Designed miniproteins, single chains, continued (4). Designs and how they scored, part 95

Each design is a single chain, and the fold is of that chain. pLDDT is the mean over its residues in the fold that is shown.

## One batch from the design tools (miniprotein)

Design m15503
Fold by ESMFold2-Fast:
Formats: structure tokens, sequence, C-alpha cells
Structure m15503 (fold): chain A 83 residues (1-83)
């Protein structure tokens, strides 16, 4: 489960970099950090990164950036649900 979420987060990071979407990139990196904190059992750390991903989704203005950031938030929330 968490390894699949990590892979998905890294794929979103790659896509955001290729499209030069800074808010989507920050959201995707926050999702990866949430997965890493979940693997450690760090609930507080995971929550912090979920909130950062949501913040970057709210700051995204391009439709594709919003789509990527929303997927990042879903990954981060799914990681949090594992702990």
Amino acid sequence: MLDELEKRARELIKKAKELNLPEALEAAESALNAVEKAKQGDIKGAIGHVLRAIGHELDATDEEAIRIAREAVEIALEALKTI
C-alpha cells in the first residue's frame, strides 16, 4: 500500500516538473513526505504534510495544476489513513 502511494507521488512529481507547474510540484512533494511520515508511524508529521498539500492545491490556478495537486492531496490522505 504505502510503496504504491510512494510510486504514485513520485510520478506526480515527475509530471509537475515536466509541465513546469510549481504549486502542483509542491503539492506532490508534500504527498511524498506524507507517505514517508506514514511509513514511520509519525501521525503528526503526516498531518502536517497533508495540510501543506491542501494549501498548494488552493494556491494552484491552472486546471492541470489543480488536477495534479488534487491527486497529491488524495495520496497524502490515503497515506494518513494507513496509520
Scores: mean pLDDT 87

Design m15504
Fold by ESMFold2-Fast:
Structure m15504 (fold): chain A 85 residues (1-85)
Amino acid sequence: MKEEILRRLAEDLRALAERVPALAEQGLGKAVAEGLRAAAELAEKLGAPEVAELLRKAAEAAAAGDAEAAAEYLREAAREAERLA
């Protein structure tokens, strides 16, 4: 079900937003960015292009080491995914 997948995505993105500062300190920003790009492709397939755009912005911020911007985009993406669920 599209709604169930979007709800789970929102939960996962909220959890990731809390962890992304620690992951960036560990040098995992690029790995996080790769995962977020894969999640953006999934969001597009689910008909949630706004969620996909926010996830790509989060991925760019994570790759650049901007944990604060990445966390903010992740929270926005989670809120949008939950709104669509």
Scores: mean pLDDT 84

Design m15505
Fold by ESMFold2-Fast:
Structure m15505 (fold): chain A 111 residues (1-111)
Amino acid sequence: MKARREEAKRLTEEGERLLEEGKYEEAIKLYEEAIKLDPNNARAWENLGAAYLHLGEYEKAIEYFEKAIALDPNNYRAWANLAGAYQLLGETDKAAEYWEKAKKLLEEKKK
């Protein structure tokens, strides 16, 4: 429904403000509600991953970034965040691979 997608977008934007304030657990609740309303909201999945990354839950962050990428494979930020999560886990080769993917997508977006 259009109204559910609009509410999911509003909740995602409100969650982003909480994320900027360092209120990660509160942001997560809003992103979970957004995903319940619109499970195809790639931005909500990406931001949920970012919040968990900030909480040090790297494996959960990876799962949510992978969901965001599955919905929007051209999301260079999700690829960059996935690279960051693997770097924090010490998987440097995987991190380098996903960072190169993010760089390529960012360059394509500038065209």
Scores: mean pLDDT 86

Design m15506
Fold by ESMFold2-Fast:
Structure m15506 (fold): chain A 67 residues (1-67)
Amino acid sequence: LTPEQEREIEGGIILIHLAVGLVASKNQGKEEEAKFLEESLDKAQRYIDAGDVEKAREIVEEAEKKL
């Protein structure tokens, strides 16, 4: 894989990870957790769109520490 393809795959994995967490939180009725994950997903998406996968990864790590 090229470094570019590797970053694209990593970005996709980050977004899927947050999205799965969001769906799980909504299904469990955890509204505060779901809102936090929704905000984290939006923020991670913005960084990935800007090409900053490293900052997107930090968002996932922060979300995992809080949950």
Scores: mean pLDDT 78

Design m15507
Fold by ESMFold2-Fast:
Structure m15507 (fold): chain A 86 residues (1-86)
Amino acid sequence: SAERQAEVEGLRKVVELLEKAIELARELGMPEEDIEVLERAKEAVERLREAVEAGDEEARAAAVEELAALEPALQAALQKIGERLA
């Protein structure tokens, strides 16, 4: 479906952005715990993409819950990157 394909494409772009954020975080000398959060977020987005691509609603719900749990730590890590770039 067009909706599923658009979601998969969007999630692939999010994975690419997280890969770039991880690379940048390493270059900036970010703490290992912040880099690990970015890596976990990338893995969770990849799981969500796979679930959407497969049309697996249970796997999708699980991946969304995983991302929701990571959100506060992910936002904190991204804020630290932004502060180091300012």
Scores: mean pLDDT 88

Design m15508
Fold by ESMFold2-Fast:
Order: C-alpha cells, then structure tokens, then sequence
Structure m15508 (fold): chain A 91 residues (1-91)
C-alpha cells in the first residue's frame, strides 16, 4: 500500500512534468499493487490521453468510475466522470 502510494505520487509528478509515457509505467505498477485505487485509475486515464492513447484512456476512466461508485457513491462518481470526459476531449 505504501509502495502503491509512492508510485501514484511519482506518476502524478511525471504527468505534471509532461512525461505521459513514464507516468503510464508508474501508474500501471501502482495498480498492480493496489488495483482498486480509483485515484490511480483516474491518473492513468489522464496519462493515456496525454500520450494519445484514447482507447486505453476510456477504459481506465470507466474502471475509475466503477470503483468510485462503490467507494464514494454514484453522484460523486458521475461528477468525476464528467470532469474526466471534458479533459479527454481536449487531449
């Protein structure tokens, strides 16, 4: 769990530095350790979109929304889904 959190933080840093391919690798590793971490799925969706991998981005976003519904409830998941869709359309 601590290792997964570290990898998620490194993945977000790579995204902010404009390194989406590095972010994808770090976030995939984080999800290998904690596959139910919806924050990591959100970050992975954004990383795929930034890398131009829109199919993979959609799949990751769908997984994030599914987990968000289970953990935070449907209304919150819908708001996050719409926010992700807006970001994905601009990339």
Amino acid sequence: MEEAERLLEEGWRALLEGKPEEAIKLLEKALELDPENYAAWIALALAYAAAGKFEEAREAAEKAVELLKEKEGEEFAEKVKKAMEEKLKKL
Scores: mean pLDDT 80

Design m15509
Fold by ESMFold2-Fast:
Structure m15509 (fold): chain A 74 residues (1-74)
Amino acid sequence: MDKKELEDEVELSMVLIMVGIAKTLADQGKLEAAREAVELAREYVEKSNLSEEAKEEALKAIEETEKYVEEAEA
């Protein structure tokens, strides 16, 4: 595995952990904390050196999690 592939996997894993936390917070009714976790994940992706493919996967996970939090509020 090349270093860039490993870096992408580590950074993508961090994003997936962040969105997982956001979903857990939403399930607990902590909607504001859940939204904050989603925003932190988005900021992390924007500041990261992810490859285009890994960035697309991360952004998709963030978008799906934003929808999950919105549906939990409604």
Scores: mean pLDDT 80

Design m15510
Fold by ESMFold2-Fast:
Structure m15510 (fold): chain A 59 residues (1-59)
Amino acid sequence: MIVLLSARRDEESGGLVMEIEVDGERYTLFLDAEDPNAVTATKGEETGKFDLASGELSA
């Protein structure tokens, strides 16, 4: 189950920053304003980029 904890606009980039919880694990998601298919997910020091169009994850 996914729970949205917070959502805000990043004033520097114009992108959207969201904090979510997935099965007790907290992630920070960044949605780029220039690429709506690109989602960057961060957990601690680990960062992965997910392409919504292809469904592929790249670290």
Scores: mean pLDDT 69

Design m15511
Fold by ESMFold2-Fast:
Structure m15511 (fold): chain A 67 residues (1-67)
Amino acid sequence: SGRDALVDLFEAASPEVRQALGRGYARLVAGEDPDEVVRWTEEDLRKAGASPEQVEAARQALRDVAA
């Protein structure tokens, strides 16, 4: 599930990437537009030093949670 994928990403991530993921998840839970949340989170993750694989996994997990 998207939630399980997000948990796995949180556990494997650096503190900076974990914080960026946490911000994205919090925005999604707060009812912000999923497309905007995903776009913001991808940029936030890149700035936090996330790998391209982590960014793609986070994008998929957040969209699955939003669906």
Scores: mean pLDDT 83

Design m15512
Fold by ESMFold2-Fast:
Structure m15512 (fold): chain A 88 residues (1-88)
Amino acid sequence: SMREELEERLRELEERAEEVLRKAAGAKSVEELKEYIKEYEELAREYEELAREAEKNGDKELAEKARKKAEELRKLVEEIEKGIEEAA
């Protein structure tokens, strides 16, 4: 079903976000960290797209979950960028 497809996409995005977080935690340079920031930004955009598709499908709960995940990733990016600026 469409709902099952959207729920599967949510799970895939969550797995990718966890993988990027694991890699970012092991980053050995600011340059590596900046590359992971780009991946988080891409994931946030994909979550936002998933939220729009869930809204169109009438699945408000799934849309809210996806939007929350996108907001969390964008906030994480802001915190990492601030940390880089403060360390410079």
Scores: mean pLDDT 84

Design m15513
Fold by ESMFold2-Fast:
Structure m15513 (fold): chain A 64 residues (1-64)
Amino acid sequence: MAREYARKAAEAAARGDAAAAGEYAVLSHQFGGGTENSARAAREAAERGDAAAAYSAWHEGFLA
């Protein structure tokens, strides 16, 4: 489940959908993917409409 949500977050970020990227990053963390820090940063970026920052937060927490 966590990896499926991480994939959806990456797809949303690729199309510039900050809100969807942030939501999927939080769901990925809820199911054991990424980190609390990456999920929080992605949510904050999504709330301000910053798709690039949402993607960066997801990538840093999940792949680093």
Scores: mean pLDDT 67

Design m15514
Fold by ESMFold2-Fast:
Structure m15514 (fold): chain A 110 residues (1-110)
Amino acid sequence: SHMKSLEEERKKKERELQFELDVLETFAAIALHFMDKDPEGAKKILLKIAEEMVSLAEKARELGFDDIARRIYRFAANLLAEAMGKEPLPDDVTLEQVRELIEELKKEIE
């Protein structure tokens, strides 16, 4: 049926978003590992990963996956906080807070 095809397409998009997030989380873990040896280079990579995470979260939200988008914002915020030596943020992180952290990290690496 048409409804079954739409459900399968939605599950495929959700799987693709999860895969893209898993890739970004993997690159973030690798970049964090280099913070002790090359903090400037690692911070530049982490900034790029956080910006890609924001783009992925906005894509998830546009497709109606608000829970996935919220999870991505939380991960991006904590990644940025860790890169700047800050305490982890609360679970209810907003997109605006993630954008503020991106701008703060940009100023730190200039």
Scores: mean pLDDT 85

Design m15515
Fold by ESMFold2-Fast:
Structure m15515 (fold): chain A 56 residues (1-56)
Amino acid sequence: SLQPDPALLELPDEEIAAYLQREYGLSEEEAQALVDKFSGNKVLIAGALVDLKEAP
């Protein structure tokens, strides 16, 4: 699926890491690393999460 998470796209920047931990089960370090990797770009983060969610 190529559909990004619309809820993620509406979050303020400081809530992204907490949302990733809560909704996707990432650790604090994993969530923060993903945010840092994409410089808080919600569209790129959402795209990476689509791949993660669809992984077997």
Scores: mean pLDDT 74

Design m15516
Fold by ESMFold2-Fast:
Structure m15516 (fold): chain A 78 residues (1-78)
Amino acid sequence: DKLEEAKRLYRQAKEAFEAGKYDEAIELATQAAELAKGIDGVLLAQAFNLQARAYARQGKLEEAEEAFKKSVEILRAS
């Protein structure tokens, strides 16, 4: 089930973020977003938001802004 896999990957991404493993958090959140796309807009937005936060922690402010914009656009469409 793609939705259950997406939720699992998002939980792992959040744990990686909380552990300071920002590259791992971005990779896992990207996988969660891909599986959530077209299935769960809230989970998709949460995954983009976590990417944005992880990019910001790395000082990658342009990438953070872009991921944050994607999160906001998905939530507005929901």
Scores: mean pLDDT 88

Design m15517
Fold by ESMFold2-Fast:
Structure m15517 (fold): chain A 107 residues (1-107)
Amino acid sequence: MKKKLIHVSVDVEVDGTREQAERLARLIAEKLVEELKKYGAKVVSTHYQAEEGRARVSVTAEVDEDKAKEIASYLQKHAPELVREAAREAGVEVKRVSVNVTITDEL
C-alpha cells in the first residue's frame, strides 16, 4: 500500500516562562504522538522548541495513503483541544494556538 507523510505543526503563545513553555511543548508532542499511534501511524520525527511566551511542536508520521486525509482532518480539528489539555497539565494560560496539518509524499 502507498504511504503518505502527515506533518503536524503547532505554534502556541502562552503567558509563562521559557521553562513552562518547554514543558507545554513536550506535553503537546506526547499527546500528538499518542493520537497518531491510535490511527496506526508510524511516527518518524518529533521536534519541539520553546521560548519565553512561545511553544512550537512538529510531528511527522507515516500513514496509509487512503487514511491520510481522514487523519489530517481529525488532527487539524482536535489538536487545539490537545493543546488546551496540555496547557492545563503544564499550569500555563494559552493566549493563541495555531495548528497546521499537511500531507506530502516525502519529507
Scores: mean pLDDT 85

Design m15518
Fold by ESMFold2-Fast:
Structure m15518 (fold): chain A 53 residues (1-53)
Amino acid sequence: MTNKELLRKALDDEGIKYTDEALDELSKTVRPWNIGLVVDKTKTLNGKTITKE
């Protein structure tokens, strides 16, 4: 399973909304063992959406 697939599954499981571009950028920078940290940080900050600004 690729980083992008693991990240997508984790975000979907937590109900976090994301754009395909944001998911692709995160999959390039986030290592597999850090996916949980990214999800937790997103939930702490806004818990709703991951977007590129």
Scores: mean pLDDT 65

Design m15519
Fold by ESMFold2-Fast:
Structure m15519 (fold): chain A 51 residues (1-51)
Amino acid sequence: HHHHMTEEQRKVRRRRAELAGLTYEEFELMEKDPEKAIKVLEERARKLQQQ
C-alpha cells in the first residue's frame, strides 16, 4: 500500500499526525487499519478521563 511520495508530502502528513495526537508510526497504522487506530485513540481518551 505504498507509493512514491514527496518529502513535502511527508511533512504535511506529519503535521496532521501531530494535530490528531498521533505518532508517525500510529499515523501509518491509521491508513492500514483505521479501526485499530480509532480504538487506540478512544482507549487513550478514556484512560485520561478516568485518571
Scores: mean pLDDT 71

Design m15520
Fold by ESMFold2-Fast:
Structure m15520 (fold): chain A 78 residues (1-78)
Amino acid sequence: AELKTLTIPQNAAATLYGMPAETARKIVEENSGKTGQEVSGKFSSSNDAKEFLASLVPEDQRKDLEENPGNYIVKVIA
């Protein structure tokens, strides 16, 4: 299947979840080029990871990302 691009700002998790900025940045940087499914494994809760990733896409794509996180490749904006 064709992979879609999910673009995540470096500190998005810190902005949305109030987690420490250094931790959020590390998670996002270490997962650049990985699928949404792989990124979700880095959070303490799978549901928190899904909500975080979904909040970064248009509403029309939120459900698709939640159902098929493996179809998205994560890219970090500097």
Scores: mean pLDDT 57

Design m15521
Fold by ESMFold2-Fast:
Structure m15521 (fold): chain A 81 residues (1-81)
Amino acid sequence: SVEEVLKEAEELHEKALEALKAGDEKTFLQYEMQLAMLLTEALSQLDPNSPEAKKLKEKWEEISKEIKEALGLPYRPVSGS
């Protein structure tokens, strides 16, 4: 179901961000690739004009923004403890 796909996408993204915070960029990329494959396959099975497809596209856009923010930070904080 779309709700199961959304939940799995959120879980994969959470694991990816945890790996990135730990400095494991390889594991981060693996989870994000699994997420992209999951969403691509799910969207291929749906009517592109359906509410379900809209939900998946909106979720993917939110995740894409978070990935860009995580990768696009140009500077570290001045004070690290």
Scores: mean pLDDT 78

Design m15522
Fold by ESMFold2-Fast:
Formats: structure tokens, sequence, C-alpha cells
Structure m15522 (fold): chain A 58 residues (1-58)
């Protein structure tokens, strides 16, 4: 599974039990781990995943 898909899946699960800001922060940290500390790409992927998940829930 690609990094984006893994981050999106984690974010969807976290949003079931966590407040949005905490879920996003946890997803961002997970993305950083998968991307070997690339904070810019991790932020991009997490933001893209968050927008898509929000769209699917509304």
Amino acid sequence: MEVYEKVKELLEELLKTEPEIKAILKAFEYAKELLNGDVFEAANITHKAALEVRKERE
C-alpha cells in the first residue's frame, strides 16, 4: 500500500475515536515515519488525506 493510502486509512480509523486535530497530528507523525523524516512530503500527504476524508464524511 502506498504512503498516502496508509495515512488515509489511519486517519479514518483515528477520526472514529479522536478529535480531528489529534487524529491529524498522529497521522502526520505516521507519515513522517513512512517518509524517513521528510516533513514537507509528510505534511502534503496528511493534508491531502484529511481533505479527502472530510469530503467523504460530508
Scores: mean pLDDT 79

Design m15523
Fold by ESMFold2-Fast:
Structure m15523 (fold): chain A 57 residues (1-57)
Amino acid sequence: GPVAEEVARRLGISTSQLLGAIRAIEEHGELGLRLASRDLGISPAALSEAKRRILAE
């Protein structure tokens, strides 16, 4: 949705990459967060905030 598109743009990644990262975090918790953070070059804190914002809306 529009929120995911805005968040992905601010992070400099595609919406598909962002949604994939959120799925990894939901399926694998901390491990998913660490791997997605490393692969995308985005801090764990920024990805956690992105997930919170998208799932709240």
Scores: mean pLDDT 84

Design m15524
Fold by ESMFold2-Fast:
Order: sequence, then structure tokens, then C-alpha cells
Structure m15524 (fold): chain A 72 residues (1-72)
Amino acid sequence: MLLKRAARTLREAAELHDPSQQQSLRGLAEVGRRLAERARKLGEESTPEQARELEEAARIAEEAVELAERKL
């Protein structure tokens, strides 16, 4: 799943960025929110198997947003 991989990459980036990288952290949070929203919308029209993968992607993206916002 490309979206799940993208979400994992965002979460990893959020973990690696320090609080001094405020602009990058804000960008990560914004991209993460959009990825989570898109993944959930795609899940509504997907097969049950794809919907589960998309919900996992949304969850990971939300974790990336939380990590980034915690450092802001």
C-alpha cells in the first residue's frame, strides 16, 4: 500500500525532526492530516481488505501529526 508507506515515512520524519525545525514540523502535520483524510475517504469506496490497510495508513498518519504537533 503506497499510502501506508507514505504514512510510515511521515511518522519516521516526525520522530527525527527536533523542535527547532518548526517550519518542517508544521509541514509534516499538514501533510499527515491530508493523508489521513484521503485514506479514510478512499476506504469508504474500497474492498474490506483495502479499507483495513487504508485505516492503518490513516492511523499512522495521525500518529505522525501528533508527534509533530507535540514538538511545536
Scores: mean pLDDT 81

Design m15525
Fold by ESMFold2-Fast:
Structure m15525 (fold): chain A 106 residues (1-106)
Amino acid sequence: MDKLVELVRKLLELASRAERAEAYFIYIEDGKLVIKEPGEEIPPELMDRAVPVFLPTDPALREESEKLLNELKKILDQIPDSEAETVMRELRAEVARALRELGARQ
């Protein structure tokens, strides 16, 4: 859990420094955590519960963002179905918090 949250936070920090980023979505499909690549269609019912993760596509950040994406996919594959909803709730809270901090309006 903590490693997944830290990894998502690192991706958001890199995205804040990037000129361009692609949106990946994490959601629960058939009881399992999955990640959808940019441009893949997500059912509307799942979209409301999906967590956006922004991956930098800048040449300078490409190697680091690809390493983080591969580690993210590996961690998601290791999460038991019984923990998927708990993980999604924590990821939604962390992403919402990070986006508020990066958006910098109090």
Scores: mean pLDDT 74

Design m15526
Fold by ESMFold2-Fast:
Structure m15526 (fold): chain A 93 residues (1-93)
Amino acid sequence: MKKVTNTKTETRRAAANPSPAGFSLTAEVEVKDFKKVKVTATGQAVAPGSAPQTLTNTFEKEESEKVIGEAHALVSVAADRDVTLTATLTVEE
């Protein structure tokens, strides 16, 4: 099967928060010669000592030269720190 993955990473400062904070990132991938595409958008937030949540959204799209997906992630931190946000967009035929 044809498969293309694009990953976008951003570091953001998060304040100490007793409840999970939501983040979003948009990723784009170019596809060529795909007749039908299954798109999986996965968001993850990573901070040392926290349990990152991975949120996944999957959808199908007919032939396109470019796919844009928004990925979401949740994280809670016990102290102010940098968190790494990763959006992974996987497109497969």
Scores: mean pLDDT 69

Design m15527
Fold by ESMFold2-Fast:
Structure m15527 (fold): chain A 71 residues (1-71)
Amino acid sequence: SDIDRGVAALLNAMAKEEMKRGDYEGAVELLERALALDPDFAEAWENLAKAYEKLGDEERAEEARRKAEEA
């Protein structure tokens, strides 16, 4: 729904703020919530990939990048 997409966008914006602070674990939690509401949100998948790269989780980062390209 439009409301779910709006909430997903807010969660993505909050995740970007956490990433600026170096809180990549917090960013992952926010991005997973955003993607539960809007699974086709390419920017949120891209940000999830970046957060996983910073955490050293290359497998999950690669999966998230693939999802971003499909979104």
Scores: mean pLDDT 90

Design m15528
Fold by ESMFold2-Fast:
Structure m15528 (fold): chain A 74 residues (1-74)
Amino acid sequence: MKKEEFEKRFKEVEELFEKAKKEKDLELMEEAIKKAEELIKEALEKGLATPEDLERLKKLLEEMKEELKKLKEE
């Protein structure tokens, strides 16, 4: 994965998360989580993200999982 691709995908995840959170959209939240998990896995395999970037993405993933639990409770 190219560094530019990582940055784009990170921004896509952030944008999806904000939209899902604002709209209370369960499907969109699940999509954001899946994209974040995939990005973490690929970044780790290819060594193209800094440890700091990975930590930020992992924090975002945990926030998304917490919000998903709240959304499932309606």
Scores: mean pLDDT 78

Design m15529
Fold by ESMFold2-Fast:
Structure m15529 (fold): chain A 55 residues (1-55)
Amino acid sequence: SRIKKLEEEIERLEKEIEELEKELEENPSLELINRLTGLKLRKIGLEFEKELLEK
């Protein structure tokens, strides 16, 4: 189902975000900040889409 695919993608993004946050702590860079911001925005979008489908 679409909801299941969204849940799987959200979980993947959460793991990527956590790994990038750890990298950012050890070696802060503008490129990592921009990538992290993009992933967080995408996760918000997917969570919003999932919420709409569950209503």
Scores: mean pLDDT 84

Design m15530
Fold by ESMFold2-Fast:
Structure m15530 (fold): chain A 59 residues (1-59)
Amino acid sequence: GPAAERARREEEAERLEREAVRAYLQGDFDTAAEHVRRAFELLGRPELGERFAARIRAL
């Protein structure tokens, strides 16, 4: 149902956030930015994701 689908999206967003942190620590800012953008899209916050991704890519 909708609650299970929301939980699944939240789990996937958490996974992408962890992968973004790994990429960031490795200096792969393009990969980190893309994972952050996708995570926030899954959470219904695409504008915030684009803003954070742009800041990461500017490093």
Scores: mean pLDDT 86

Design m15531
Fold by ESMFold2-Fast:
Structure m15531 (fold): chain A 57 residues (1-57)
Amino acid sequence: TELSERLGEVIERWRAGELSDEETFEEIKQIFLDAGYSEEEAERRARVILTRLREER
């Protein structure tokens, strides 16, 4: 799937309680790595997204 579709699937699984915060972070990081981002950028983006998701709870 496209990057945005893969991110949406992971976020939905996290909201449904199927993924822990740690699992969600690793899944998002892997999506950005697969999309050609550096490890540093993938980690930074995963951290930002997970922080925003946690703020919604």
Scores: mean pLDDT 83

Design m15532
Fold by ESMFold2-Fast:
Structure m15532 (fold): chain A 79 residues (1-79)
Amino acid sequence: HMTPLEELRKKLQEIIDEAIEKYKRGEMTPEEALREFARRAVEAGWEFLEKYPDIPEDEVWTLVREAVQEARKRLEELA
């Protein structure tokens, strides 16, 4: 069974992949892609906190922050 944190991590990876694809297609600048990713990642964090009230908030935001850092690095490597 997938834990709530594993489910969130998987969703964050999907959001990263979508932002990178939009950047590669020339639909967004790296800054726009990172901003869009950050917005969606924060929304996912809040959705998971609402869905799983007993989930550690600090762990949720650690995953969101790590995903933002990963997205930034991947966008920098492509630029």
Scores: mean pLDDT 83

Design m15533
Fold by ESMFold2-Fast:
Formats: sequence, C-alpha cells, structure tokens
Structure m15533 (fold): chain A 89 residues (1-89)
Amino acid sequence: GEAEEAAEEAREGAREAARAAGKLTGRKLAAAIAAALKAIGAEFNVEVLGDAEAAARDARGAAEAAEAAGDEEAAEEAREAAEEAEEAA
C-alpha cells in the first residue's frame, strides 16, 4: 500500500545516507546523518506502527554515529526522532 511504499522509500533513503556517512568524517558525516533523520521523520506522519519500530532503530543508529562524529546537536535530534517513533509504536 501507499504507507508501506513510503516507509520503504524512507528506509532506502536512510540506508543510502548512512552508507555515504560511513565514507565521511566531521561535518559531512553530521550533514548525512541529518539528511537520514529527515527522511525517517517524514515517514512518522504515515502512522505505520510496524515501521515505527524500524524507524526508531535507524534513528538510534544515526544518534550513535553523530556522537562518534562529535556532533551533540545531531545526536540529540536523532534521539528525539527515535523517541517519537517509539511513542508511535
């Protein structure tokens, strides 16, 4: 369905951004993580419960990557996205 297609598109976008981030450091890594979080956040509005847990997991991974990059602001945004996904589930 439409919700499943949108959720799959967001996950593919997040995976692509995470793969790109894996080849970057510093500010470029933080920017890639922010892009991945935006893609995940857009899909929360679809209200797909099964996908909310997957989005939370991906957002947690992005938060860990942001902390490793030393970007506390990006890490906090990722944690907020994960919390919203957990509330939706």
Scores: mean pLDDT 56

Design m15534
Fold by ESMFold2-Fast:
Structure m15534 (fold): chain A 59 residues (1-59)
Amino acid sequence: MMAEREELERRVYEEIRELLERGEPLPLAATKAASRAVEEGVPVEDASEAVRRAVERLR
């Protein structure tokens, strides 16, 4: 109920940041992070929103 959203956002943020440090473009890093979250059982809508928030935070 409480921390699941924050945990997801943190995980997605960290994954995107790692991919950016490896030289991947932001759109591709965001897509990979979203796909991974969905594969882990996160609803597509929630994964997309977490990615959007992480991307905004990185810029």
Scores: mean pLDDT 77

Design m15535
Fold by ESMFold2-Fast:
Structure m15535 (fold): chain A 75 residues (1-75)
Amino acid sequence: KIPELTDKQTRAILEAMGEAKDEVAKEKGVDPKDLEVTLVSLEQLSPTKYRVTLKITDKKTGEVTTVEREVEVPA
C-alpha cells in the first residue's frame, strides 16, 4: 500500500521538476525536450515545504545548470 501523502509528495516534486525544466529552456532559448532533469537533493525546510536541487543537462551541448526550487507538499 502506497500512502496518499506519498503520492501527493511525489506529484508535487515531479511538477516542480517540470516547471524548472521549462523555465531553463525559456531562459536559454532551447527546446525543453533537449533538456534532462535530475533530482540531486531534497531538503525538508518544514513539515510541508521542501527544497529540491535539480541538475538540468542540455543534451545537445552537455551544458549543466543547477537550479533550486521550493516545493510545498501536503503533510
Scores: mean pLDDT 75

Design m15536
Fold by ESMFold2-Fast:
Structure m15536 (fold): chain A 61 residues (1-61)
Amino acid sequence: GIEEKLKEYLRRLGVKKLNPMQVLDFAKEANLPEDVMRRLVEEAIRRGSLDLAQIMEIIKS
């Protein structure tokens, strides 16, 4: 599922949080809907970065 893809993306980058550019790249790679991708990028800009739990909460909304 998406959570497994996100865990693998974080592992490949060696990071625990994604910045706005990384969030956008992940959303494109995972083929997330454009509205979800927009919300993820907006929230990543607002907070500076998003962790696994924050990204999954936004995706499930």
Scores: mean pLDDT 88

Design m15537
Fold by ESMFold2-Fast:
Structure m15537 (fold): chain A 57 residues (1-57)
Amino acid sequence: SKEENLERISKLSDEVWRGAVEAAVSLGLLPEKPKSIEELEKASEEQLRAILQLGEM
């Protein structure tokens, strides 16, 4: 779920989630880099899942 994905992202270090969102933007999976983790609440479940996959690798 979106809430579960947000919780998992919140457990990533600052460096890891920032790197994951930059990679997601570069791949066209996210239109803009969020300024904070709280802005990820606006992302779709699919976008959050992509960020998790990039961050958990």
Scores: mean pLDDT 76

Design m15538
Fold by ESMFold2-Fast:
Structure m15538 (fold): chain A 80 residues (1-80)
Amino acid sequence: VAERLNALAAEAGAAALAGDYEEAAALLEEAKALVKEHAEEIAAIAAAEGAPIAAAELKERATALLDGHIAKLRELAAAA
């Protein structure tokens, strides 16, 4: 799941740099869905890497951060 999240982040970044803000927002929506679905697994990976976080806290923080980025990307798409 971490590899797919990293791939989605890279794809979203590339789309945003190309000016494809709606595509970038859609890719971040997919990343948000993965975080919600796999929060326990992602939290376990973080703990194994020496950065322990509760799954509920990870889900809340990650979705809030992603929601902010998605909103900004959609604002940019609407302005273009």
Scores: mean pLDDT 77

